# Designs tried in a protein design run: designed miniproteins, single chains, continued (3). Part 8

Each design is a single chain, and the fold is of that chain. pLDDT is the mean over its residues in the fold that is shown.

## One batch from the design tools (miniprotein)

Design m8259
Fold by ESMFold2-Fast:
Structure m8259 (fold): chain A 66 residues (1-66)
Amino acid sequence: ASQALIAQAQQLQADTNAQVGKLVDQGASSDMDKYIELMKKAHELSTQGQEQVQQLLQQAQELAQS
C-alpha cells in the first residue's frame, strides 16, 4: 500500500536526522580532525537518506495513482 511506503519514508527521514544529529553532537565535543571526519560522514548519510526517501515517495505516488 502507498501509505506504508510513505510511513517508511517518514521513518527513514526521522532515523537519518537522528543519526546525523548524533554525529554532529559527537563532532562538537571532538578535536578538529575528528569533527571534519564526522561532518563528512553526516553529509554522506544525509545525502543517501534523502535519495532513499525520494525513491520511496516516488514509489508511493505511483502506487497511489495506479
Scores: mean pLDDT 80

Design m8260
Fold by ESMFold2-Fast:
Structure m8260 (fold): chain A 99 residues (1-99)
Amino acid sequence: ATATVTAATTVAAGGTLTLTGTLTNLAAGTTAVALMLERADGTVGGVAFAAAVGTSATVSATLTNLGPENTGLYYAAGLKGGNILAPVATGAGVQVTVT
């Protein structure tokens, strides 16, 4: 599967960040797609989830009142077999810095 994330790379503190993850060529049985944030300390968290139907999916999120905790690598992943911790696809992420 192929995944891409679209987002601004720099956002002001207290501002708004809109994120869109697009995934294509999802493997049969992909049940969901996730937008994830990995921070510099290695902490990974989910930002948004969407059900996968067919071979492509889009997941989006809008984050407001941004702080330093919103700085990190945003990426999209496919999930398979009802296991949210078993990503089946990852792609290039976007580094976002809150200034």
Scores: mean pLDDT 76

Design m8261
Fold by ESMFold2-Fast:
Structure m8261 (fold): chain A 63 residues (1-63)
Amino acid sequence: SALEGARKLLEQMRAAIEAGNALAFSKYAVQARRAISQVPDEKAKAALQAELDRLVQRAAELL
């Protein structure tokens, strides 16, 4: 599902931060934004977008 795909991509973004891999992070962030946009449930979409925004902020501090 779109929801499962988005969650998997957010997990890949976390792994990229832990690995110090800025290029992988950027690639997964683009894919995650697309996946989140396709989530039909508005509450789930908002929660995923908030998590994406937190990961982007964390990456800016650590990468």
Scores: mean pLDDT 87

Design m8262
Fold by ESMFold2-Fast:
Structure m8262 (fold): chain A 84 residues (1-84)
Amino acid sequence: MSPEELLELTKEAAKKALEQTKKLAETASPEELKELAERLRKEAELAREMAKKSKDEAEKEALLIAAKAAEEGAKILEKAVEEK
């Protein structure tokens, strides 16, 4: 996989994940939304830590894209929980 292919696939995956997260925010229970938001927060933290340790610039950039998407997803779910 080339660096360009990795970044393209990561951006596409992030977009699809955020769209799926928006649908879950409308349909899932508050308890399910809380659990998923917590998992996404942990995934974002892990991705950022992995990005710091990565020697490959493309891998680092892909991990940061994934971290940002997970953090945005968590915020969407957290807001949905607050609305109850």
Scores: mean pLDDT 81

Design m8263
Fold by ESMFold2-Fast:
Structure m8263 (fold): chain A 79 residues (1-79)
Amino acid sequence: IEELLKKVEELTKKAVEAAKQGDIKTAMQLAVQAGQLAYQGLQLANKIKDPKEKKKAIDQIKELAEEGAKKVKEAIEEA
């Protein structure tokens, strides 16, 4: 899960950079990839047997996905 979260963050960062450069197509493609990895992370987190650890992982993934989506949207609006 940690490796997946790092990749989501990296893809989100690249999407923001592409959007700031006016490359909206690349920004959207990278944002979709980040979203797909975040969804995969949620599926993996759902398999965690410890309820507290499961909640922590789900909360981290949701927070990262929401923050990432907001940053990409703001960058696209600025472009």
Scores: mean pLDDT 78

Design m8264
Fold by ESMFold2-Fast:
Structure m8264 (fold): chain A 102 residues (1-102)
Amino acid sequence: MMEKELEEGKKRMEELLRKNVSDDIEGLEKELKELLEKFSDTIREERLKEVKEDEEKEGTEEGKIAILGASASEMLKEGLIGDAALFYLKMLERYKEVLKNK
């Protein structure tokens, strides 16, 4: 992947992480899925395992949402745009479930 495309993808993902998730969850999911598709080659199984283990240690849905959001931000700092998009999508899925049950 060209370094310029990676930098643009990273900036786009940073913008999505700054958005208020309650304003347009479906629009956020669409943009995240596009980033995940484009940068799927960055996904690391070891990172997926680490985040899953951290989620398993959390007893609350709020804690799991926090872990997924923090993991997305961490992966983005490492340039793992696909991993960041995947974890943020998982965070939005859990957030929707929490909203549905409130």
Scores: mean pLDDT 75

Design m8265
Fold by ESMFold2-Fast:
Structure m8265 (fold): chain A 98 residues (1-98)
Amino acid sequence: KKEEAETYLKKGREALQAGNYEEAAIYFDKAAKLYGEVDPKSRLYAEALAYRAIAYTHLGKVDEALRDAQKALEANPDSVLGTLALIHAAIGKREAAR
């Protein structure tokens, strides 16, 4: 389970870096589900949710992005990535409202 989740997290990051946001969201979704089944309060679960939030923000799914960023911070309040994901999602929602 862990090795599979790590592989999805890596593929998601590669897709995100390439600008393939839909593919990134799919991989981060798979990683988040696997990490969440193992330990829903882990740093890895928080990281997967934060990356999924970033991908969702790029896809215009700003409400889903905000929920994922908030869940990431609930799982790991010290997550810098979770905080950055929340900021990006909030900016995306503000821009979508204009």
Scores: mean pLDDT 81

Design m8266
Fold by ESMFold2-Fast:
Structure m8266 (fold): chain A 72 residues (1-72)
Amino acid sequence: MEGLEELRKLAEELLKVAKELEEKGYTELAKELKEVAKKALESLKIPGARLLLKVLEEAKKKLEEGKKKLEE
């Protein structure tokens, strides 16, 4: 259950960071964050702990990348 809630929160953060990136002109990176958020939300509909872990790792990496770009 915890992993599903964490993934949902990560998807929300990815969308928030993507919006900020888009406003600053990083449209390509913003699109990538939106796509990862979409994958995260879609994975919530599919039963499978292994898939959930992979998507969690991908979401965390992409969120970190987006946040670093905003700090530049």
Scores: mean pLDDT 77

Design m8267
Fold by ESMFold2-Fast:
Structure m8267 (fold): chain A 110 residues (1-110)
Amino acid sequence: SAEELERRIEEEVEGAIEIVEDIIELLRKYAPELEEKVKELEELLEKLKEAKTPEEKVEILKEIVKKVKEILEELEKKFPDMPVKLKILLGLRLISLSATLLVLEGTLKK
């Protein structure tokens, strides 16, 4: 059961990594003006990949979620005519990332 818990945490973190990579690709393609903020997100992603404990992974993922929210707020503020499809795609990925964080936090509350 400890092995099952560890496996579930790793699966959720792998899913989060893929979502963050998708967000980075979308932002680089459609919002190259935000490259500096995207680089900060990429640095957080590398820290998540190097994290050893579930607690470290959760704290880094919280920082990633916060950074993605800040990037999306900046994008909406500076590019109000942003394509609806891009807004939907980024929003869905943020929802998925936030759901993963809730699952991980719930798993650690035992």
Scores: mean pLDDT 82

Design m8268
Fold by ESMFold2-Fast:
Order: structure tokens, then sequence, then C-alpha cells
Structure m8268 (fold): chain A 81 residues (1-81)
């Protein structure tokens, strides 16, 4: 569920803040970005929008749009190696 994904995001975020190993931190940031994108997609669809970008633009949420784009970049860079 959306609530379970949000709970997991909070958990991963805390792990990132407490991690000193660069490689472990990078893996956690990837996992966080992946889950954050899932949360954004579910939230957008729940409110009748096809994409998070449309959802954030409709609600004048530039901070949310910026966070979404940042998460997409982290995912793309990690998956490309």
Amino acid sequence: SLEELIQKLVEIYRKIKNTTDPEEKRKLQYEYAKLLLEVFELEAKRHGFETPEEYFRHHDNPAGLAEYKRAKKILEEYEKE
C-alpha cells in the first residue's frame, strides 16, 4: 500500500543519514529513489493523474516536481552503472 511504501521511505532515509560507507550510501539512495518514484506514481494515479509531473504541475508543487526529477536521475545513473 501507499502507507507501507511511505513507511519504508522513512526507514531508508534514516539509514542514509546514518551510513558512512559511500557504496552502501549509494545503494540506499538508489533504493530510496526507486521507492519515492513508486509513491509519486501511486499518489498521482490515486488523484486521477497519469503522471507525477502532471500531478505536481496541476497543484503548483515545484518542490515535488524537482524531487521527482532528482529521483529519476538517481535511478537512471545507478541502473546505467
Scores: mean pLDDT 83

Design m8269
Fold by ESMFold2-Fast:
Structure m8269 (fold): chain A 89 residues (1-89)
Amino acid sequence: MEHLEKAEEHLEEAREALEEGDLEKAEEHLRKAIKHLLEALKEVEDKEVILKAIGLILAAIGHLLDGDVEGALELLEEALKLLKEELEK
C-alpha cells in the first residue's frame, strides 16, 4: 500500500513541522498526505478509514490557516493513528 505509507510519512513530517512552528512546511506535508490518500482511495475496497483521515487532515489545514497549531496537531495525531492502525492490518 505505497500511497498509504507515503501519506503516513507526510503526516509524520507535518507533525514535526508543527512541533517546530513551521506552519508553511506543515501545510505542504498535510496537502501531500491528502494527495496520496486520494490515490489510495482508488485502490482499496474499505474506503471509510481513508475518507475519515482525509476529513481530519482538511480540518487540520483549516486550523493552521486560523493559526490554531494545537487544534491542527490534535487532528493530525488522530489521522496519523488511523493510518498506522490501517497499515498494521
Scores: mean pLDDT 83

Design m8270
Fold by ESMFold2-Fast:
Structure m8270 (fold): chain A 55 residues (1-55)
Amino acid sequence: SVQQRISEVGREIYEELKAGKKLSKEEIRERLMEAGLSPAGAEAVAEMILKEAEL
């Protein structure tokens, strides 16, 4: 269930970014860490989400 929670939070962040909300990489990392990701995992996923949202 932690994996599903992480996926849900990541999807929610992506949708917010696509809707025009300005979120820093640090804010995204903190939300992902709250969902259960390690600091390193949250960094990697935050970078991926930001890259995908820029497309």
Scores: mean pLDDT 83

Design m8271
Fold by ESMFold2-Fast:
Structure m8271 (fold): chain A 110 residues (1-110)
Amino acid sequence: MEKLTMPKSVTAKEGETVTLTVTGSDSIIGKNSVNWYKRKKGKPAELLIKNDSERPEGVPERITGSKSGNTASLTIKNLKKEDEAIYYFSAYSEKEKKTVYSNGTKLTVE
């Protein structure tokens, strides 16, 4: 079973830019689309980015997704206290024939 991992926690200051990056295999990231999610305490999970870089309606323009080869990134510009959450992604694994999820990264905004 393929496992995708991210840093457990990241701390940044309000107003800064944070980029969360994951590098995986060609069979997960390189050939397939990556989706990014946000989960806050007491709230349902929110889809932030779909298909590598598509931002759903209602997601601020300061949040962007990108993919280059086997590396996917979520960038949050002009950090606000409201961005404090757990961030994770999903991607389809060609090797396992299923969607796999990352372990999640806790973002703290100071």
Scores: mean pLDDT 78

Design m8272
Fold by ESMFold2-Fast:
Structure m8272 (fold): chain A 66 residues (1-66)
Amino acid sequence: SAEAEELLREALELARKAGDERLAAMIEEGLRTQDPEVIERAGVLAAQRGLPEVVELLARAARLLR
């Protein structure tokens, strides 16, 4: 989904801006695979890091890919 890809790209930019290379790599994998399970795992990491904007973008992307 083009909309899901847009949300993932926005989440990726925010993760890179935050300097979270691990989260960025997980979002890149989600963008490549379009696997909602991968995206949900990235969302858990984003929540643990206290990045609520990234959590919401990833949750929306995962819902669109179901």
Scores: mean pLDDT 87

Design m8273
Fold by ESMFold2-Fast:
Structure m8273 (fold): chain A 73 residues (1-73)
Amino acid sequence: MEELLARMRELEARIQEAIDAGDAEAALRAAEEAARVLRELAALVPDPALAEALRAAAEALVEQARRFLEAAA
């Protein structure tokens, strides 16, 4: 779990860097990888409400990144 949390912090930084650079494609790729990590975390969490929140966060993150890419096109 700790390794996945550390990976999430790295991916949050990558998403922010991509947004700051105006690189919508890089932001989407980082968001898709972060979504994978969030889904892995959801599988490890014994609290079903928290697991569902993590899965919802993963979907929202990818959707937001796709909208950013669409707006940049």
Scores: mean pLDDT 80

Design m8274
Fold by ESMFold2-Fast:
Structure m8274 (fold): chain A 56 residues (1-56)
Amino acid sequence: SALKEEIRRLEEEIERLERQGVQAVLANKLAELEALQERIKELEERLKELQEELEE
């Protein structure tokens, strides 16, 4: 279903951003890390909403 595909894409994007966050820490780029953490939070909230919708 389209909803399951969207969930998979969001999970992949979150994983990618988490990897970028690790690189930002190693490079001492704190502002970039903060922006990535905020974006991950937004995507995790969206993922939760889609998972709840999938079960309805």
Scores: mean pLDDT 80

Design m8275
Fold by ESMFold2-Fast:
Structure m8275 (fold): chain A 56 residues (1-56)
Amino acid sequence: MEAAREQLRQALIDHFGVSEEEAQELADRAVKMIEEGKSPEEIVRELARRLGIKNP
């Protein structure tokens, strides 16, 4: 979980340009969604929506 959380955090910063604080909160949410069995696509869409990014 640690490595996955850090990887998601870094990806959010690199791909979306969010702050480390926001990336941490979003990564924690993404980890919970993974625990619920959500697909990576669904997780990315949810995070993009919260960041106000045009849906990829």
Scores: mean pLDDT 71

Design m8276
Fold by ESMFold2-Fast:
Structure m8276 (fold): chain A 104 residues (1-104)
Amino acid sequence: MTVEETQEELKNILNITLKHPLTPEAQKAFSDFLSAYQDYVNNPSDENLLTAYKSFIELVKQAHPEDKAALIEKAKDFKELAETALSSEENKEQVKKDYNNLLE
């Protein structure tokens, strides 16, 4: 997958509508995620993609229960994209573990 293809797929994954307002902790996670996402767009690297992914996982963890199911589906799409785009097997295993921890 090219950098351009990865960025376009990520943009599509992140087109989310939430039913509930974010808590202060979820707002912080969202701000952290937006910063990490912007860093990835400006400097596409494995490190920046992994950081954006981990920040999104934290946002999902802090989401309202009624929004969580939809966000978990988006996290699954992001996990699959990251597994395809990341070059390091260690980082691929890390994104799988982070996603599986959401299901606990």
Scores: mean pLDDT 80

Design m8277
Fold by ESMFold2-Fast:
Structure m8277 (fold): chain A 66 residues (1-66)
Amino acid sequence: MEDAERAEEILRETRERVEAAETPLEKYFVLSEAVKRIEEIEDEEVRKKALEELRRLAREHGLPEL
């Protein structure tokens, strides 16, 4: 799977899981796990863009910076 495709899949799954989470702690856990998965992506540009999207998602849900 290409890095860009993998990043998009991780972001889609993360959005769904964050929306399903009931507490700020659960939302933070979901986002922190997504950060770890994105950090495994070797393409620097893809990784940077995906991390920016995760930070945007965190802000939308009122969470601290990741």
Scores: mean pLDDT 79

Design m8278
Fold by ESMFold2-Fast:
Structure m8278 (fold): chain A 70 residues (1-70)
Amino acid sequence: LIDEIKARTLLNLGKKYMEEGKYDEAIRYYEEALKIKPSPEVYRNLAIAYEKLGDTEKAEEWRKKAEELA
């Protein structure tokens, strides 16, 4: 439960940085959320962040992980 709240808070912080166009910062927060609780949502958001940075290979890798975990 506490881990779920912590992971959700980090995911929301990552989303905030995505809105600000700070994709590198967003990735750091998503990676911290991932260390606490891997989830399809975290993997999808990592894929989007890497896509925004132009790293299509990493974006596809995280997208595949999201599908496998779902």
Scores: mean pLDDT 82

Design m8279
Fold by ESMFold2-Fast:
Structure m8279 (fold): chain A 49 residues (1-49)
Amino acid sequence: SLEEAKKRAEEIAKKAPTPLMQLSARSGLLTDEEREELIKKFEEEAKKV
């Protein structure tokens, strides 16, 4: 659900300042789709540095 996705994104963003930390913390709890999204964000952030 949209509300659940927003809640997860906010919690991850507040707890883990980097996409790598977010992915690591939730590796066992992520769906394949959520995992791919975090990997993409990590790669995009790496390119911006």
Scores: mean pLDDT 61

Design m8280
Fold by ESMFold2-Fast:
Formats: sequence, structure tokens, C-alpha cells
Structure m8280 (fold): chain A 68 residues (1-68)
Amino acid sequence: MASEEERLFARLHRLVQEIREKGLTVDEAEEKFQAFLEEVRADPTVSEDVREMLERALKLILKYLKEK
């Protein structure tokens, strides 16, 4: 059975795939990532470590998109 971490990272992976496949702009990607982070932050069952890992992953992805 997938852990909460695995489910959240699978959701993040799907968001990245959608952004890549649809050719979304950096602004559109940032909006989607911000909404995802707000949902994660609002969930008290998500551990701080998982939240920090997701925030770091999103920052790296956004940086990569902005550099292109």
C-alpha cells in the first residue's frame, strides 16, 4: 500500500507531467504548485519532513522551468 508520502509525490509527478505535456507557462505552473502546497500545508496529517521535501522539490522544478 502506498504511503502518504508516496501518494503526495505521485500527485506531484502527475502535475509535472501535465505541465510538460501541455506546455504550460512558468506562471501557470507556479499557480498549480502554489495551490498544491496550500492543500498540503492545510492538512495536519502531513509531516513537516514531507512538507519540506515537497517545498524543496517544487522550488527546484520552478527554478528549472524559469531557466529555460
Scores: mean pLDDT 76

Design m8281
Fold by ESMFold2-Fast:
Structure m8281 (fold): chain A 60 residues (1-60)
Amino acid sequence: MSIEREIALAFLEILHGIAKINGDEEVAKFTDELIERAKNASLEEVQKLVDEAVKKMREA
């Protein structure tokens, strides 16, 4: 198991936590969906999901 993949997954969980604390239900739901997609994804795929989450949070 790749340490880089574990870090990327942890980062998605952190972003989800931040969205929940801020009360941003749309971002919280979006990041939850990305975490589900990431469970069986490759490192490259997880990194793309992290980029999508960060982009969504910057637009919120």
Scores: mean pLDDT 79

Design m8282
Fold by ESMFold2-Fast:
Structure m8282 (fold): chain A 60 residues (1-60)
Amino acid sequence: SSEVEEHRELGEKAFEEGNYKEAIRHYGKAVQAALDAGDYDSVRELSGKLGEALRRLREQ
């Protein structure tokens, strides 16, 4: 869905900028939108990205 893609893009941008808290927020919203759409491939991918952003936040 467009909502999944919007939040994926915002999460990627935040991650690139080192803003891991914002990346977590956007990836979380993207996961929820993917779940609502039944897009389990995107859920798996985005959950991985969310986990990576959480790991990076803990290392700051």
Scores: mean pLDDT 88

Design m8283
Fold by ESMFold2-Fast:
Structure m8283 (fold): chain A 60 residues (1-60)
Amino acid sequence: MRTFRIEAKNVSELIGLALRVMGELPEARIEIEGLTLTVTVPDDPEAIAFVRRLQAEAAK
């Protein structure tokens, strides 16, 4: 398992990120703390790449 943290700028972005993870990675575990989305995924290259892409987009 790999765990990633994504910081959203607002609640709307947080909800959008969570919905994208749930839609693309049904096996992912999602935890929310304030505006931080914690995503735990299997050690699958495609799942890891997807979450890293979301982190990069949120960091812009």
Scores: mean pLDDT 82

Design m8284
Fold by ESMFold2-Fast:
Structure m8284 (fold): chain A 94 residues (1-94)
Amino acid sequence: GEREKIIREIALELRLIGLEIELELLEERLEEVETVEEAEELLEEAERILKEAEELLEEAKKLGNEKLVKKAEEVKKRAEELIERAKEKLEELK
C-alpha cells in the first residue's frame, strides 16, 4: 500500500543520509592516515559503505523513487572514489 511505500522511502532516505555522514568522516580520516593498518581499516569501511549503497540503490529502483535512486548512485560513486584514494594511500605507505 501507499503507507508502506512512504515508510520504506523514509527509512531508505535516512539510511542514505547515514552513509553520506560516514563517507564524510572517512574522507576526513583519509587525510590523517599515517600507517598501513589505518589505511587498510579505512579501505574495509569504504568497501562496506559501497556494498550498502549498492543494496540501497536496488531498493530505490524497486520503489521507483528517482530522487532516492540518484542519491544512492551519488553515495555509490563517492564510496568508489574513496576506495581508489584509500588504495593509493595504502601503496604510498608500503
Scores: mean pLDDT 89

Design m8285
Fold by ESMFold2-Fast:
Structure m8285 (fold): chain A 62 residues (1-62)
Amino acid sequence: LTEAQRLEIEAGVHYIRAAVYRVEADRLLKNAKTPEDIEKAVELYREADEHERRADELLAQA
């Protein structure tokens, strides 16, 4: 694999993980009963943002 191909694959994985975390956060918010449930959903959105940022960084280097 070329360096660019490796970076693109890595970015793709991070992008997919970001999408999964957002879906989970959305589901958790829909079923939220307590402030703690909301905090958990917020944490998942933060995880998604981190993965998206990492994907963007990798794509910029590809």
Scores: mean pLDDT 84

Design m8286
Fold by ESMFold2-Fast:
Structure m8286 (fold): chain A 68 residues (1-68)
Amino acid sequence: MEEIKEKLIELLKKAGLSEEEAEKLAEEMIRYAQQGNSGAAAQLMVEAGLSDEELAEAGKLLKEVSSK
């Protein structure tokens, strides 16, 4: 869990978010993915301004969370 969160935070920081913003967003995305609410998680990614490549990487990480 923490490993996936850390990778998400690094990806969001690389996309231009601050450490605090990236941490909060990663936690919310993981929470929505665990709830099976992929639409809410996707909306958060779009609002964060992630590129198509960053969205694909974030989606892979969130899929790993939902499979646990």
Scores: mean pLDDT 76

Design m8287
Fold by ESMFold2-Fast:
Structure m8287 (fold): chain A 66 residues (1-66)
Amino acid sequence: MEDQLRHLAETWLQQGLISQENADLLLKLSQLPESERIKALGDIQSMIDAGASQEELEELLRKILE
């Protein structure tokens, strides 16, 4: 697993931007091809920057991991 996924999960969790459940889902993105993972991280960052709720982030992560 890339340090980037762990660092992002820890940073966002520390800042209160994601729940522990969403952090665990974020780490599952390591199972995606690199191109899909990069796109997914960009989409998640955009949602966080827009002030998305934990429910909205969970829905996005679930759809990405399908």
Scores: mean pLDDT 78

Design m8288
Fold by ESMFold2-Fast:
Parts: structure tokens; sequence; C-alpha cells
Structure m8288 (fold): chain A 83 residues (1-83)
């Protein structure tokens, strides 16, 4: 049987890596979307609240750089709720 938690952790790692690559290329909107997807998958997989909060804040910082202030504020609130 495929372990759903393990699959979600693997997908989170892939999205996090894609987010880093997008950020290095200056594609801040794509970086933000990839980090948000990674954080959501980490949360579903039961990762530590501190790790999930950190990745949500990384996504928020890149949404802000992309000019998406509303999305940045939303994700910062999600991160604050986990701390």
Amino acid sequence: MIDEKEVKLALAYIYYSLGKIAAERGDYETAAEMFEKAANLLKEAGASPELIAEVYRQAADFYEKAGNTEKAEELRKKADELE
C-alpha cells in the first residue's frame, strides 16, 4: 500500500526545491506558489508546526516581492497561528 504521508512529504520536498529554483531565477510568483504548496503538503503530512510556519513565511515573502500583498498577509497569519 502506498503510504499517503510519505508521498505528501516527497511532494512537499519537490515543491520546495522548485520554489528555490524559481526564486533564484527571479520568478517570485512561481516561487511563492511552490512554497505554499510545500507548506500545505507538510501540514497534511503532520510535519512540525515550526517547519510549516517557516515555509509559509517563505511563501509570504515571495508573494510580497511579486506584489501580491493580500496573499502574503494570508500566509503570514497561517504561520503565526502555528507558532
Scores: mean pLDDT 86

Design m8289
Fold by ESMFold2-Fast:
Structure m8289 (fold): chain A 56 residues (1-56)
Amino acid sequence: MEKIAKISAENLYLLTLQQKLKEGASEEEARKIAEEVAKDWLEKQLNGEDVDVPGV
């Protein structure tokens, strides 16, 4: 479970990063947003909240 959650957070980071870059965000902005999204998802997952994860 723990390894799956970490992999899911990493996938969410990469997907968010690509999406923001496609939307015209700078690499630095996209990276910061992706890190925040992945961190927020991981914290909610660890707290037992159900979260939709792309590709899992």
Scores: mean pLDDT 72

Design m8291
Fold by ESMFold2-Fast:
Structure m8291 (fold): chain A 78 residues (1-78)
Amino acid sequence: SREQLQAELDERVARARKILTEAAKNKDSLSEEQIIEALREAVEAGHIGAAVLLSLYKNYGISKEELKEDIVRLAESL
């Protein structure tokens, strides 16, 4: 049903929000690899902004500092 599909979408959104918020809070304690892993998990949960940021990192080589700033912005935009 549409209600069941909506519940699954809400669950995925909540999961992505939790992942990004925790990574943003701990950004200075996390390694670059751990931040990238958090972004991958958010992408698997269906977060478009995380997919864009991960693509920018892979294709344009943004720095770890830019990556940390961008994950904070993503968490704030949720």
Scores: mean pLDDT 77

Design m8293
Fold by ESMFold2-Fast:
Structure m8293 (fold): chain A 64 residues (1-64)
Amino acid sequence: LDEEAKKEAIRILVENLGLSEEVAKKVVELINAGRYDEAIELLMKYSGLDEVTARVVVAELAKL
């Protein structure tokens, strides 16, 4: 993810899923590093999404 895509991903996580900016940044950093399993786990922990939904969200953010 380039810098603009990272900002958009953070915004989506904060505005649509109610994550804090700190947690959203960590999720985006994990996605950018290709650490998708850790990004999914962190997203589930802080958003309350199930595993299937969290996997879809991470996959969509990775396309930005």
Scores: mean pLDDT 83

Design m8294
Fold by ESMFold2-Fast:
Structure m8294 (fold): chain A 88 residues (1-88)
Amino acid sequence: SELEEIRELMKKAKYSEELIEEVIEIVKNNPELAPLFKRALEIGASEETIRALIDVAKSEKNFAVRYTAMSIIITGEEFDKELAKKKA
């Protein structure tokens, strides 16, 4: 299942059990957000970024605004990681 796929990805990446359970509950209640959380996990997003995604998912009720805000957060993390890699 999509929920089990996300759980396994988060366990393998060693995110905290508390954070894993929060993401699973959000995706269970909002399955349309699963692709965004998967994208964040694929880029190796920080716990700080995952928590920011959780905050938007819980606070914003408009789907388009929520999806856009979460996409911007993920893209920002991806950009920061690429910039850091170029400086190293």
Scores: mean pLDDT 83

Design m8295
Fold by ESMFold2-Fast:
Structure m8295 (fold): chain A 107 residues (1-107)
Amino acid sequence: SEIDKAIEFLEEVKETLRRILELVQAGRYDEAIALVEESLKKVDELIKQSTDPEIKRVLESIKANLRRLLELLRAGAPKDTVIEEIEELLHQVDVAIAYLRELKARR
């Protein structure tokens, strides 16, 4: 289902964000940027394929947050600032997954 694809993508985003966190801690902003850009391409494809307005809204929210992270990395923001943004985004992804699981259970 469309919900299952969105949940699967968000679980993959969580794993990618954990990898981005490791790269940022190591000062490897170039590699972190590449992973954020790849995640943005994947979310854009899912948004284009989505016909469900609730799923689309969730994906667009995650896209906006990934874009903010990309801007911080490109600006060479301090590690602590970037780490805080990644941790906040991880929390937002968890909330989004919980919301989509509840939405699936109600449908």
Scores: mean pLDDT 90

